Designed miniproteins, single chains, continued (3). Designs and how they scored, part 110

Each design is a single chain, and the fold is of that chain. pLDDT is the mean over its residues in the fold that is shown.

## One batch from the design tools (miniprotein)

Design m11837
Fold by ESMFold2-Fast:
Structure m11837 (fold): chain A 86 residues (1-86)
Amino acid sequence: MISVETLTAALAIKLLEEEGIELTEELEPLLAEILGVSVATVRYAKRLLEEDPELVEKLIESLPVHEYVATKLRAIGAVEDLKLKL
């Protein structure tokens, strides 16, 4: 039920938090643009991380190896691109 796009957004948000960058409502549209997803997808991902971060981690770890690697690379790239646009 949770899409790979949502999991990619959730991983990007988690990586931003590890860098000390909080995903504010003002940054949600920017992250959505960088990832090529809707703002609603980013908001849903943020809510999932706030409500059940352990579920998000389990879902990412359960992805096939190819999808896991692609998701991680997309999330890392989005964090670096967002940092350049701040």
Scores: mean pLDDT 83

Design m11838
Fold by ESMFold2-Fast:
Formats: structure tokens, C-alpha cells, sequence
Structure m11838 (fold): chain A 108 residues (1-108)
């Protein structure tokens, strides 16, 4: 079904973004920073999946789904900023921004 294919495309996009972020986190960070960052990234992944499934299931507009994902992403990025270098957070933000746009293109 079309709906199932779109969800699979979104899950794949999220998994690819998670791999890119984990690759960045695995470089030049302390073990404690890596652990904290990966917990927050896993939380972001779960929250995006929840927002997409809940919003898409309820018939929310693509624009409303995008806004909710952006709100969750902003929260997680602010938490990362508390303990990660600014350049690392900036690169994570770029990956997340591309992911959000890709999800928007899939759901519209």
C-alpha cells in the first residue's frame, strides 16, 4: 500500500540520519559525551517516529507534521548544546534539517 511505502521511506530516512549523527558523535568526543549524545539522538528518533505516525494517522497537514518535528528537533539540539562543541551541534542541526525536509516531501 502507498501509506506503508511512505512510512518505510520515512523510517529509512531517519535510520540514515541517525547513522550520520552517530558517525559525528563517535569522533573527538569523550565516552560520557558520546553516551549522553546517543541517548538524546535515540530520543529524537523515537519522537519523530511518534509525531509522524500520530500526525499522519490523524490526518494532520504535512505543514503541521513538519512544525511538530521541528519543535522536537529544536528541544533535542538545545539539550546537546549544553555539553557538545558548537561545531558538532551545527553539523547535527544540518543533518536534522535535511531529514525534516525529506520527511515533509514524503508526507505531502
Amino acid sequence: SERVKKFQEIEKAIDEAEKEINSLVDKNLTPEQKKRAKVLIESLKRSILYVVRDGYGKGLSPEEIKKRIEEVADYILKELEKFLPADTVAKVREIIDKLVEKIYEIVK
Scores: mean pLDDT 86

Design m11839
Fold by ESMFold2-Fast:
Structure m11839 (fold): chain A 98 residues (1-98)
Amino acid sequence: SKSLELMNYIAELLSKIPEMAELFKLAEAQKAGIETPEIRELKEAMKDPEAYAKLEERIKEIYREAKKILEEELEKTEDEEKKKALEHVIKVLEELLA
């Protein structure tokens, strides 16, 4: 499927950021209903407003770095379908950063 190929292309670009790879692992585990040590640490951090605020700031920094990588790739890419996929994910990241 071309949609699956485009999703894999975006995932490969984002996996170049180690922190994004870790967020993908967390999302996959959560979707599967698996409670990893990292998910437990996240749940504990959510109970502390200061720890939660620092975690949110770090996640936003990761999203800003991800957006930068995708924007740089968008300028280099001549494939119209890849451009549309990149623009879509950039828009989602912009909404998450708002």
Scores: mean pLDDT 78

Design m11840
Fold by ESMFold2-Fast:
Structure m11840 (fold): chain A 100 residues (1-100)
Amino acid sequence: SKATAEKALELIEEAKKKAEEIAKKNPRKPSKEELEELAELHGRLLELLGKLFEKAELSDEERERISELVHGLLEAALASPEALPILRELVERLEELLKE
């Protein structure tokens, strides 16, 4: 659904913006435990994006935009583990959206 695609894009853009703001204010290297959590959340996010790309009519440009936003979000979490709660919330909200 176009509405599902638009909502998913909105959620990802909002999460990236919040994560980047946190990373700028609180730069630090992740611990081993934080890197393991980031890897788990990244895996879950990739699975959810796969479901989104199957269920939603997305153009190649929209798919590329989502991939760029996700890359920026992961870069922010690597620059500041304080951004991990934003990534967790995004994964949970996308999971809820895609259950519809």
Scores: mean pLDDT 84

Design m11841
Fold by ESMFold2-Fast:
Structure m11841 (fold): chain A 90 residues (1-90)
Amino acid sequence: ELPKKLTEEERKEMADIVEKNAGSPEAKEIAEIFKNSPTVEDLVKKLEELYRKRLKEEGISATDEQIEKIAREMAEGIVFGLYNAVKKKK
């Protein structure tokens, strides 16, 4: 259901939702990724890299493969959820 490319307006709206709901430095970094990623593939990849790095820094007792899977699921989930929120908006 996700398109191959997001419009600048869609990416900006998704970024604004992230920034509005979490005033943390991490939220700002995620919002920047949304603003600067023209394709869904690039967006998911950058978010997956961010989440994978954070999970490893937290020292969770999981394999690299498990961390990659979790990071990908988190990245895909946030992109899909925010895209649907933007599309349901009038």
Scores: mean pLDDT 77

Design m11842
Fold by ESMFold2-Fast:
Structure m11842 (fold): chain A 73 residues (1-73)
Amino acid sequence: AAEELIAELEKEAREIAAASKTEQAKIWVRYAAEEAKRKIEELVAQGKVEEAREHKKRSIEAMRKMAEEIDAA
């Protein structure tokens, strides 16, 4: 469960970072992905797999918005 969620998060984060224009955006996305990974691991360890899936989805959305904002600055 955790491995699958983390693999999907890492794949999406790599794609967002690859599409980003600035080094700042790439660095921020990598940081955000590591924080999201920790939270997913915590939630799964607590048996909260549905919450972990929701957190993954929200984290991916936040990373896309964050990368776009940094690239626009």
Scores: mean pLDDT 82

Design m11843
Fold by ESMFold2-Fast:
Structure m11843 (fold): chain A 84 residues (1-84)
Amino acid sequence: ESKIASLATATAISLVGELIENPSEGLKEALKYLIEAIKYFNQKDYKKALEYVSKALETLKAGNASPGLIANVEELKKKIEELL
């Protein structure tokens, strides 16, 4: 749980960093999905958290976000899947 929360926080900080350097609607949309995923994860709604982290990942891949950011979101998705 704490490891997933730490990864989610690091991922959100990284996404905000990329958004500050390269503002885009795709990165803003991905951030909104990531925030929703974290919200549902905190509510222990892991199915909804997985839905929103998957949407964030698809949005980041479509927007050609940095490989490191994509890898962090993929790892976050995998860890949430392990809770189902």
Scores: mean pLDDT 81

Design m11844
Fold by ESMFold2-Fast:
Structure m11844 (fold): chain A 112 residues (1-112)
Amino acid sequence: SAEEELEKMEKLYNELKEWADRIRKVDPAAGERARDRAEAFKETYGGILHLKKQAEAKMQKAEAEIRKKYSDNPELANKLIEEARTKYQNEYQQKIDDLVAEAEARVRARRA
């Protein structure tokens, strides 16, 4: 559910903050960058959820189209579905990473 996904994101945000604090003790500059990234992640929860839903919708559509086209060859259909899943997982992970990086730049700019 959306609520369960938000709880997981909040837990991850707290873990990222703790990690940033640990880095700061060894490398203050790297720790500050890690804190900026954690804050950027928190600011992008809604965008990340939207991208995840978009990925799920694309995957569901792709699976339905593949199963319809290759209804006479279920083994090939399953292989193509797994290839599509890997492709969309990589594509949307990149979109999420880009979204967080853009937010990190905004967080950093506000400190200047």
Scores: mean pLDDT 86

Design m11845
Fold by ESMFold2-Fast:
Structure m11845 (fold): chain A 91 residues (1-91)
Amino acid sequence: SETIEKIETVIKLAEELAKKEGIDASEELEKLRRVLEKLRNGEELTEEEQAIVEGAINAYKAIEKGIENWEKHELTEESREFLELIKELLK
């Protein structure tokens, strides 16, 4: 399930980003996890939940495109560690 794998990756990246930046992303992450569980269980998604899935897929694609541009900037050590984590998760 390509969709499930992409959403799982987005959740992991968002959790690590929130941790590194000191941001409380708990509400948005809970929404993503709820939709992910429905997909894993084969449950029907509402129109709102389907939009969340599309948003997560678009975020995944944007991250893939953004990595090359991010690598071109002079990064802090923390940003470099986070970039390496993203690259590992996108394999």
Scores: mean pLDDT 70

Design m11846
Fold by ESMFold2-Fast:
Structure m11846 (fold): chain A 61 residues (1-61)
Amino acid sequence: MLSKEEAEKAIAEAAKGGPAGAAATAGMLVRDGDLSPEEAREMAEKAGGKEAREAVERLGY
């Protein structure tokens, strides 16, 4: 399982490919039990902006 710091780093790396990448990684971490939906939204927004947060919400998180 990832620490919160490792989760933030993974989402930040995915965000380099755009907001959809950040959202996909955040959603995966929710599915794997590493993040809550709220944490995933917040971390995606921090890394990829409002578009990344909205993409997480569209995934149902």
Scores: mean pLDDT 84

Design m11847
Fold by ESMFold2-Fast:
Structure m11847 (fold): chain A 63 residues (1-63)
Amino acid sequence: SALDEVRRIAVEGAEKLIQQGKVEEALKTLRDAVDKARELIAQGRPEEAVQAAKEIVEKSLKS
């Protein structure tokens, strides 16, 4: 499902942030990605949910 793909993206991103020593940012990124994706899925926009999760993770990793 789209939510399962979002969770995978968010978890992989959080693991990379933890490797960078950014534990609190990892937890925030995981929450923000899943919460935004749930909103988009509830609106019938699962493809946008996956894209939003990728963008949230990418921005956190570049910070």
Scores: mean pLDDT 83

Design m11848
Fold by ESMFold2-Fast:
Structure m11848 (fold): chain A 68 residues (1-68)
Amino acid sequence: MLEDEPALKALSLAAEAAKLVPGVDVFTAMIGALGTPGARTLEDVIAGAREMSKDDRLPGNKEHRASL
């Protein structure tokens, strides 16, 4: 069934992205994936998570950027 497939796919890719990108947790990676239309690949999820980490408007992103 299709209503849950994009969310499950994004969660799986987010978990893999969180393992490969230091400082990005699975929740941040999932938000990046869901906010990027058509994000189906690990590379798309990583790119989305990196863009989200630059945004100081998100709670916690300011602390993550300060660590860099």
Scores: mean pLDDT 55

Design m11849
Fold by ESMFold2-Fast:
Structure m11849 (fold): chain A 64 residues (1-64)
Amino acid sequence: SAGQAKAARDMAKRMEELAKKYEALGQEYRKQGNQIAADGLFGASKLLKETAEYYEKVARELEE
């Protein structure tokens, strides 16, 4: 269980980092006038953060 909890926590952290990268890319596309791509990236970033929070909660429960 400890190994599974650590893997889930690592995944949550990677998703948080990916969310930040998507946000940065969204800002870049927004600067270029590509609002559709920017909105999509911002939306994906939000979902990644919410999913990461859920996985972090599950990982903490798996840590006993």
Scores: mean pLDDT 86

Design m11850
Fold by ESMFold2-Fast:
Structure m11850 (fold): chain A 93 residues (1-93)
Amino acid sequence: AQEALDAAQKRYDELKSKANEKITKLQNEATEALKQGDKDKAEELIKRLNEEEQKNKQVLKSKGAVALDGAAESARLLGNEELAKEYQKLLEE
């Protein structure tokens, strides 16, 4: 029960953290290219950034989202509506 909820939350946080790390790196590289006046390089990096954001959403839906849905439902069944709402909010963001 509680251990399953904690494990699901930890897996989601880990997936989100790894995805944000890649996005941050691409944002920094795009910003540097713009500062150097290399518009073509900046445009290519922005395209890659958009691709990584789409991959992140897909990963969250396939693994993280399923785990969070299970955690939210378990919390709801236990009468913890506040915790269930927090997990649902993470799914919708």
Scores: mean pLDDT 67

Design m11851
Fold by ESMFold2-Fast:
Structure m11851 (fold): chain A 72 residues (1-72)
Amino acid sequence: SMEESIEKLVEYFSKILGYDFSDPKNREILREAIKEAIEKYNLSYDAEEVLNNPEAVSKLLLAVAKALSAAK
């Protein structure tokens, strides 16, 4: 499902980024940034297909970093 794919991507990025994702606020920012980037770039709803595409991962990483940096 879309929700399962988003959560798998949230888990992946939470392990590679240097933010505290035990904070629910940061985890929600991450989840929303991933969802918005999938919609904006018309990416697959299959997390494995996304993670196997370097261009898709790059776009997600940039979107996530921007969203987390903008959060107070």
Scores: mean pLDDT 78

Design m11852
Fold by ESMFold2-Fast:
Structure m11852 (fold): chain A 99 residues (1-99)
Amino acid sequence: MKKIEEEYKKKLEEMDKNAQRIGDQALDEVLADPSKLDEAAEKLSVSYKGAIEAMKRLEERVRETFGDELAKRVEEQRSKTEILAKINEGKLRAEYKKK
């Protein structure tokens, strides 16, 4: 169903964008106030874990309902989110080591 597929794709895109925004905000907060490092790291970790878990559940549902082709699209978004999580964690860790 194209309607449901498009809705799911938009939700995944928004989730990915929101995760990126959270990462950017967390880094800005840490640069302004190092005491926020732990809060920023937890916020980042929880947000990405939540997004990845939601994407895994969506991938299973999409594979069951729409088949492997659409499930691969969800898997691609999940992989992108996993990479973003590692990059943003690395950025926070690098800033922490500078201090």
Scores: mean pLDDT 64

Design m11853
Fold by ESMFold2-Fast:
Structure m11853 (fold): chain A 89 residues (1-89)
Amino acid sequence: SKKEKLEKLFEELYAKLKSYLTPELAEKLEKLAKSLIEKELPEEALKAAAIVALIESESLSPEELRKLLLELGMPEEIVEKLVEAREKG
């Protein structure tokens, strides 16, 4: 089902990203993802939630953030703009 596919996608994203998030950000992402999955929102909404959690992670270096956003399939131009926006505050 669509819900099962979204749950699997979230599990894969969460396993990859969990080590880069604080416990608080990881819990926030999990709660948001559960809400998005229950509402059967598009796959892109789950990826957007993961991206926001990474941007909010102040412990990530600009280099690590860039690498993770690229691995999530974001275009390089958008990744650079997001990294710059985070660094500027």
Scores: mean pLDDT 80

Design m11854
Fold by ESMFold2-Fast:
Structure m11854 (fold): chain A 55 residues (1-55)
Amino acid sequence: LDVSKGTYLPGEGLITTAEEAFEAGDRLLEEAKNFDDEVHASLAYAVGGILKVEE
């Protein structure tokens, strides 16, 4: 179950474009050192996917 899917990502602020979300995910993944960080990157990619579908 998805709890809160949308354009917001905690820690990154309001993401308004799919490109912005993918860039945030890429950055988070590069800085990831543990599973929680990887989950955060995955959330950014998910937001990007949602924004891309809306266009």
Scores: mean pLDDT 63

Design m11855
Fold by ESMFold2-Fast:
Structure m11855 (fold): chain A 70 residues (1-70)
Amino acid sequence: SVLEKLEKILKKLEEILKKVPSMSKEEQSEAYEEVTELLQEVLRIGKEYPELKLKIENIVTEIMKLMFAA
């Protein structure tokens, strides 16, 4: 189901972000590119499934705040 796919993507995003602090600069760059691609996929799912849009946007916003906190 779409929900199971979303949960799998979110778990993968969390695992990547937890590993980032111990990565080299090159590994961090690759990890952030992968995270960006996964976030774009999640947003596309939200557009296709309007009933999930608010839930997806909220989760993406929380992850982006962690990545790009000022």
Scores: mean pLDDT 76

Design m11856
Fold by ESMFold2-Fast:
Structure m11856 (fold): chain A 63 residues (1-63)
Amino acid sequence: SKHREEGDRLHAQGRYDEAFLKYAEALRADPSDQEAGRNFGRLKREHPDSPGLKEAMRLLADA
C-alpha cells in the first residue's frame, strides 16, 4: 500500500516516529497487510519508547 511504502521510506531515513504512523495508517486501511504488520512489529522492538509508537497504538485502538 502507499502508506506502507511511505513508512518504509521514512524508516530508511531514520524518521521512526513518522514511520510508525504510516504503518498504523496502512494497517487501518488493510488489517490483513502482513508486510505492514511485520514492519510495525520490528520497529516496535527496535524503538519501544518512541512517541510515534504510542500515537500509532492510539490510532489502531480507535479502529
Scores: mean pLDDT 83

Design m11857
Fold by ESMFold2-Fast:
Structure m11857 (fold): chain A 64 residues (1-64)
Amino acid sequence: SRLEEALARIRELRETAKDPAVREGAERALAAIERMRREGASEDALTTNAEVALHDLERAEREA
């Protein structure tokens, strides 16, 4: 799913990004998405938030 693909890429950035700030940002994004899921957010809301977070993290990685 789009959500699983976005989360997989965020997990990859958490483990492989050269900039520690990007790795930390990825960890925070994953924690936030998990919290939203536990609070009953819809799959669509989780997907949108994960894709936005991924977009921001990939931009930060390119600019680092």
Scores: mean pLDDT 88

Design m11858
Fold by ESMFold2-Fast:
Structure m11858 (fold): chain A 72 residues (1-72)
Amino acid sequence: SKEELIEEIRKKLESLGWSDEEIESIVKELETLPLEDVEEIKKFMEELGEELTLVDLTSEIAFLKLKRHLKV
């Protein structure tokens, strides 16, 4: 489920030619997110496809974390 989804994301980033360092950085961030946010990240990655950059992905993760923090 969440672990399987993170592994799918890892494989997708590997297929896009991302470095092991960049992939591991993203995977560690995703492990701190709830399943629903990881699903949103996967959808975001699918939308951008081959044009996906590290900045795009880290910005989306930061936005989801901020949105979660504001949910009081």
Scores: mean pLDDT 80

Design m11859
Fold by ESMFold2-Fast:
Structure m11859 (fold): chain A 100 residues (1-100)
Amino acid sequence: KDEEIFKKLIELLLKPKYAPLLNLPSEEDTELLAKLKDPVSASEIIEKIESGEIKTVEEAYELIEKMVENVKEAYPKDSPVYKTALELLKEVEEIRKELG
């Protein structure tokens, strides 16, 4: 069951729609990084799932939620990236509802 959820989460994060979230925040934005405690990108979440560093669906969900919170702190509410992050969170919740 967890393996199926991990697969769906990775497939979701790799959708072209969510490409803007793969590499945010940028290392060049030092002021933004200073405001965020342990910022995490979608690409890092995928890597941690594939490497086995994330062992439970709950850990994966928590990191995705943290990434969305980082975007909400970093970007205006009317920005495309903010809206994209909220859409990602809704789709993650639907996966958890269907398979959890």
Scores: mean pLDDT 75

Design m11860
Fold by ESMFold2-Fast:
Structure m11860 (fold): chain A 85 residues (1-85)
Amino acid sequence: VPSLDEALARGRELLERNRDASPQEVRRAVLDFFLSLRDEGMSLSDIQTVADFMMDLMERENWPQERQDGAADGAQQAILEILRS
C-alpha cells in the first residue's frame, strides 16, 4: 500500500507528465491513476486527499480551466467507481 506522501508525489509527477495533454487525456490519466491507488489498497479518504492536492496544485500553477475540469471529472469518476466496489 503506498503511503500518502508517496501517492502525493506520484500525483505531482502525473500532472507534470500531462502538462501538455488534452482535457480528455488528463481526465483518463487521473481516472486510471486513482483506480490504480485503490487497487494498491489505498483508502478512499487518502485518495480524496490526493485528489484535493492535485486540484489545488493545478489551480495554483494556472493550468487551463478545461484541463482542470478534465482532472476533476477523472477524479469524480474514480471515486464513484471505488464507492461501488
Scores: mean pLDDT 88

Design m11861
Fold by ESMFold2-Fast:
Structure m11861 (fold): chain A 55 residues (1-55)
Amino acid sequence: SATLEAAARGLSRLDPERAEAAGAGGASGYKSQVPELEKLSAEEAGRATRLALEA
């Protein structure tokens, strides 16, 4: 279904972004990026799911 596919895409985006944040930039860069990445990833997943449901 479109909803499931959109949710899967959002979740896939969350995982690779978190993995990169954990590996990239060591302590300094990682600490600064973590909260921004969490907000962005959550919003992306929410938008994808909402759009699929409304469509």
Scores: mean pLDDT 51

Design m11862
Fold by ESMFold2-Fast:
Structure m11862 (fold): chain A 87 residues (1-87)
Amino acid sequence: SLEELLREIDELVDELAALSKDTSLSEEEFNKRLTELEERLLEKTEEALRAEGLSEEEIERLMAKAKEVLAGLREKMIANYNAAKAA
């Protein structure tokens, strides 16, 4: 259901928030985990948009925006990880 997909998205967002605070991971492990969570979040977001009955054109437009937002988040998380490791 859409409600279950939104719950799964919330869980993935919580995992991203936890990852942003985890300085115990190596840079390689951090980047791998971040990539895996981003890919799953995009997958679940697309599924949620389809469940809402959006057109393929609307899904493509919104997914392009979601990818831009996540790319910006990725840059910030990598910068924060590097700063925390240097401290």
Scores: mean pLDDT 81

Design m11863
Fold by ESMFold2-Fast:
Structure m11863 (fold): chain A 91 residues (1-91)
Amino acid sequence: SNKEEALEIARKIVELLEEALEALKRGDELTAEVYIGLARIILGVAKLAGIEIPEEILKAIEEAEEALRRGDIEAAEKAIEEAKKLIEKEE
């Protein structure tokens, strides 16, 4: 069902977000960008496949990616943590 697929995607996205936060704690911005980019791609593909993804989660991931692009680590961490909280609330 779409609900089971959404839960599997949610768990994977949370894993990627946690990996991104750990990378940022180590000063590894490139690794964090890779994990956030993968999360964005997975969420985009899920949405195209008809899985209901709350827009607030997509927005938070986009804000994290934009913050990393400009080197704003504090804004990136905040956006990643917000995305993780939004996903865990929906589970």
Scores: mean pLDDT 83

Design m11864
Fold by ESMFold2-Fast:
Structure m11864 (fold): chain A 80 residues (1-80)
Amino acid sequence: MEPSEEEQKELWEEFLERARERLADNPEVQAKLEELAKIEDVAEAEEAFQKWLPTLSPEDQERVREALAEVEARARERFA
């Protein structure tokens, strides 16, 4: 069963938290993650995120993708 809007928001918030932890050394990334967290619509937040991600260094892109992979793995365990 696909996750509800509330569950999708919960997963998005968890992703932002994990990304903040992994990129705690980059204040520009922290500021952008805070901007994304203020967007109420998860789809709009994801679109803004996808447009922003390619502007990061390859190293920071990888750290963000690792945070996303962790949340996706947890979502699979929770909703399987």
Scores: mean pLDDT 77

Design m11865
Fold by ESMFold2-Fast:
Structure m11865 (fold): chain A 61 residues (1-61)
Amino acid sequence: MEKFLAADYIGRKVAEARRAGDYEKARELITNFDKAYEEAKKVIKSLEETLKRIQELLENL
């Protein structure tokens, strides 16, 4: 769900860049979004350890 809001925000910024005639800027916005997505994956991997502990707690319940 949160990804939807981020994608919508980027879409609006892309539209603004197009209105200014800066299609290069529009492409950079999309590229930066993809870069941020990859950065988020690294954070998720670090959280896998924490999620594993939560699963153990639920299993012990």
Scores: mean pLDDT 71

Design m11866
Fold by ESMFold2-Fast:
Structure m11866 (fold): chain A 91 residues (1-91)
Amino acid sequence: GYKFDPSDPERNRELYRKLKEEQEKFVKKAEEITGRKLSDREIDALFTAISLLKKGKSKEEIINELMKTYGISKDEAERILDIAEKILKEM
C-alpha cells in the first residue's frame, strides 16, 4: 500500500475514498500519458491536483500548492496538473 497525507483532514477523507476507488484508472491513464510508472509522490500530487480541480481552483493556485506541499519543481507541478486535467476530461 501507499500512504497519503491530506492537507484538509476532515473533508478530504471523503474525497480520498472516491479517489482510491478510481485510483487504478487514474494511475493507468497517467502512466499512458507519461509513458512510465509513477512514484508514490507523483500519485499523491496527482490526487491533490484532481481534488483542487474539482474544487474549482485556478491552474496557478494548483501549481503553487503542489510545489509547496510536495517540494516539486514548477515543471513537475505543471506536468501533474496536465495529467489530472486530461484524466478528468476523458472521464
Scores: mean pLDDT 74

Design m11867
Fold by ESMFold2-Fast:
Structure m11867 (fold): chain A 85 residues (1-85)
Amino acid sequence: WEELERSAFPGERRGTPVFVKSGTLAADVVVRTEEGDITLPRGSGVLVTNGWVEEVAPGQIVPAVGTGILPDGRFDRPGTVVEVR
């Protein structure tokens, strides 16, 4: 959990991967991936590893659309979690 509890802000880069603790989107976001575009609505809960979702680049980890956050706030699976409110 310790690595997933580290916070990063949009656009922040430190030369090493940074994990974002679970949060919610303040606005609708379109994430462009190698596999297509994903639209995440405002209020979605997200986990992103190695950066922020709007700054997706080749090799970055992008959350899959779905659920992976347990009722107690723990992540079911790291790096692939989106929760829609």
Scores: mean pLDDT 40

Design m11868
Fold by ESMFold2-Fast:
Structure m11868 (fold): chain A 105 residues (1-105)
Amino acid sequence: VPPLLPSKAARQAATSATLARGYADAGNIELAYDHAEIAVESAKRALEEDPSAVNTLNGVAEALHYVGKQAKKAGNDELAARLFELSDELRKLAEEAGGTPRTLP
């Protein structure tokens, strides 16, 4: 059996989310969005490889929401809307992966 490979997808998601924030802070919303999409794909892949990667999805979702706010401030309402939609999608995936409905005893 080959050795278990490290979670490259989770690391890529975190790195791409950091780059997206950095480009957004620099005013480069187009590059921020490109890196945000890479972060989303990598976060989804991390969850497929490891169901415990919920924190990776939540971290990327927070980064996307931040980038979306920066895109809106820059006047790019279309990219802001897409970023907020992707952020909400990742939060929903994290909730579905990490939780069963709370029931009273």
Scores: mean pLDDT 78

Design m11869
Fold by ESMFold2-Fast:
Structure m11869 (fold): chain A 95 residues (1-95)
Amino acid sequence: AKDKILGLLEAAKQEVTERANEMISASDEEYAKKVEETKRKVMELLEEAKQAAENGDFEQAINLVREAAEEASKVDPATAAFLNAVADQIEKIAA
């Protein structure tokens, strides 16, 4: 269970990075700064989720991924939906 959840969180960090970098390159300077700030917060929350999962606290890991989805929704609803789907998968694995 733990290894699968850690793998999902690592994949989520990579996907968020790719999506954010594409948005930054396609945006004006002002919006690119907003995306970069949101990316930093989302990546921090996903790293905290990874630490929670490493400690076996899957409930906290799920909550942190859902918080990351809420932050992502400020710039990209599609990335928010992706992160909520990751949280749903972690919930099924942890059950």
Scores: mean pLDDT 87

Design m11870
Fold by ESMFold2-Fast:
Structure m11870 (fold): chain A 65 residues (1-65)
Amino acid sequence: SEIEKVLKEREEKLKKIDEKTREQIKKETDPMKIDITQGSGDTLKAALDWVTKKEIQKLKQKQKA
């Protein structure tokens, strides 16, 4: 289904965010900057979830119309 495709794309994007965050943390030795990098990754994941919910909502509305 179209919803399954959206969910699979979300999973792939989440993996890329996790990989980038992990790579940045490996290069950083300052604990304060590590905390900021973790927070940025979490914010990006939250934004991705919000976008995904909006796309699923639009798909459900098309099915009802």
Scores: mean pLDDT 76

Design m11871
Fold by ESMFold2-Fast:
Structure m11871 (fold): chain A 72 residues (1-72)
Amino acid sequence: SEEDLAILESYNPSEELLELFKEVLENPDDEQLVNQFALKLMEELGIDKAREFIEKLKNEKLKEKLQKAAGL
């Protein structure tokens, strides 16, 4: 959603991370894409900020998928 995109933007992400998240929002059932985003998120923001971001997400299904993908 636009709200979830705005939450990520508040963390000053790279253009690559932001573009990858836009792809996840369009294709939330693509497990490989969700896993790629979760890994990139943790590499770029670190585990604590990645966890904080995931917890703030408004889309509950996406939140659960990202928690599982990140191992959080």
Scores: mean pLDDT 86

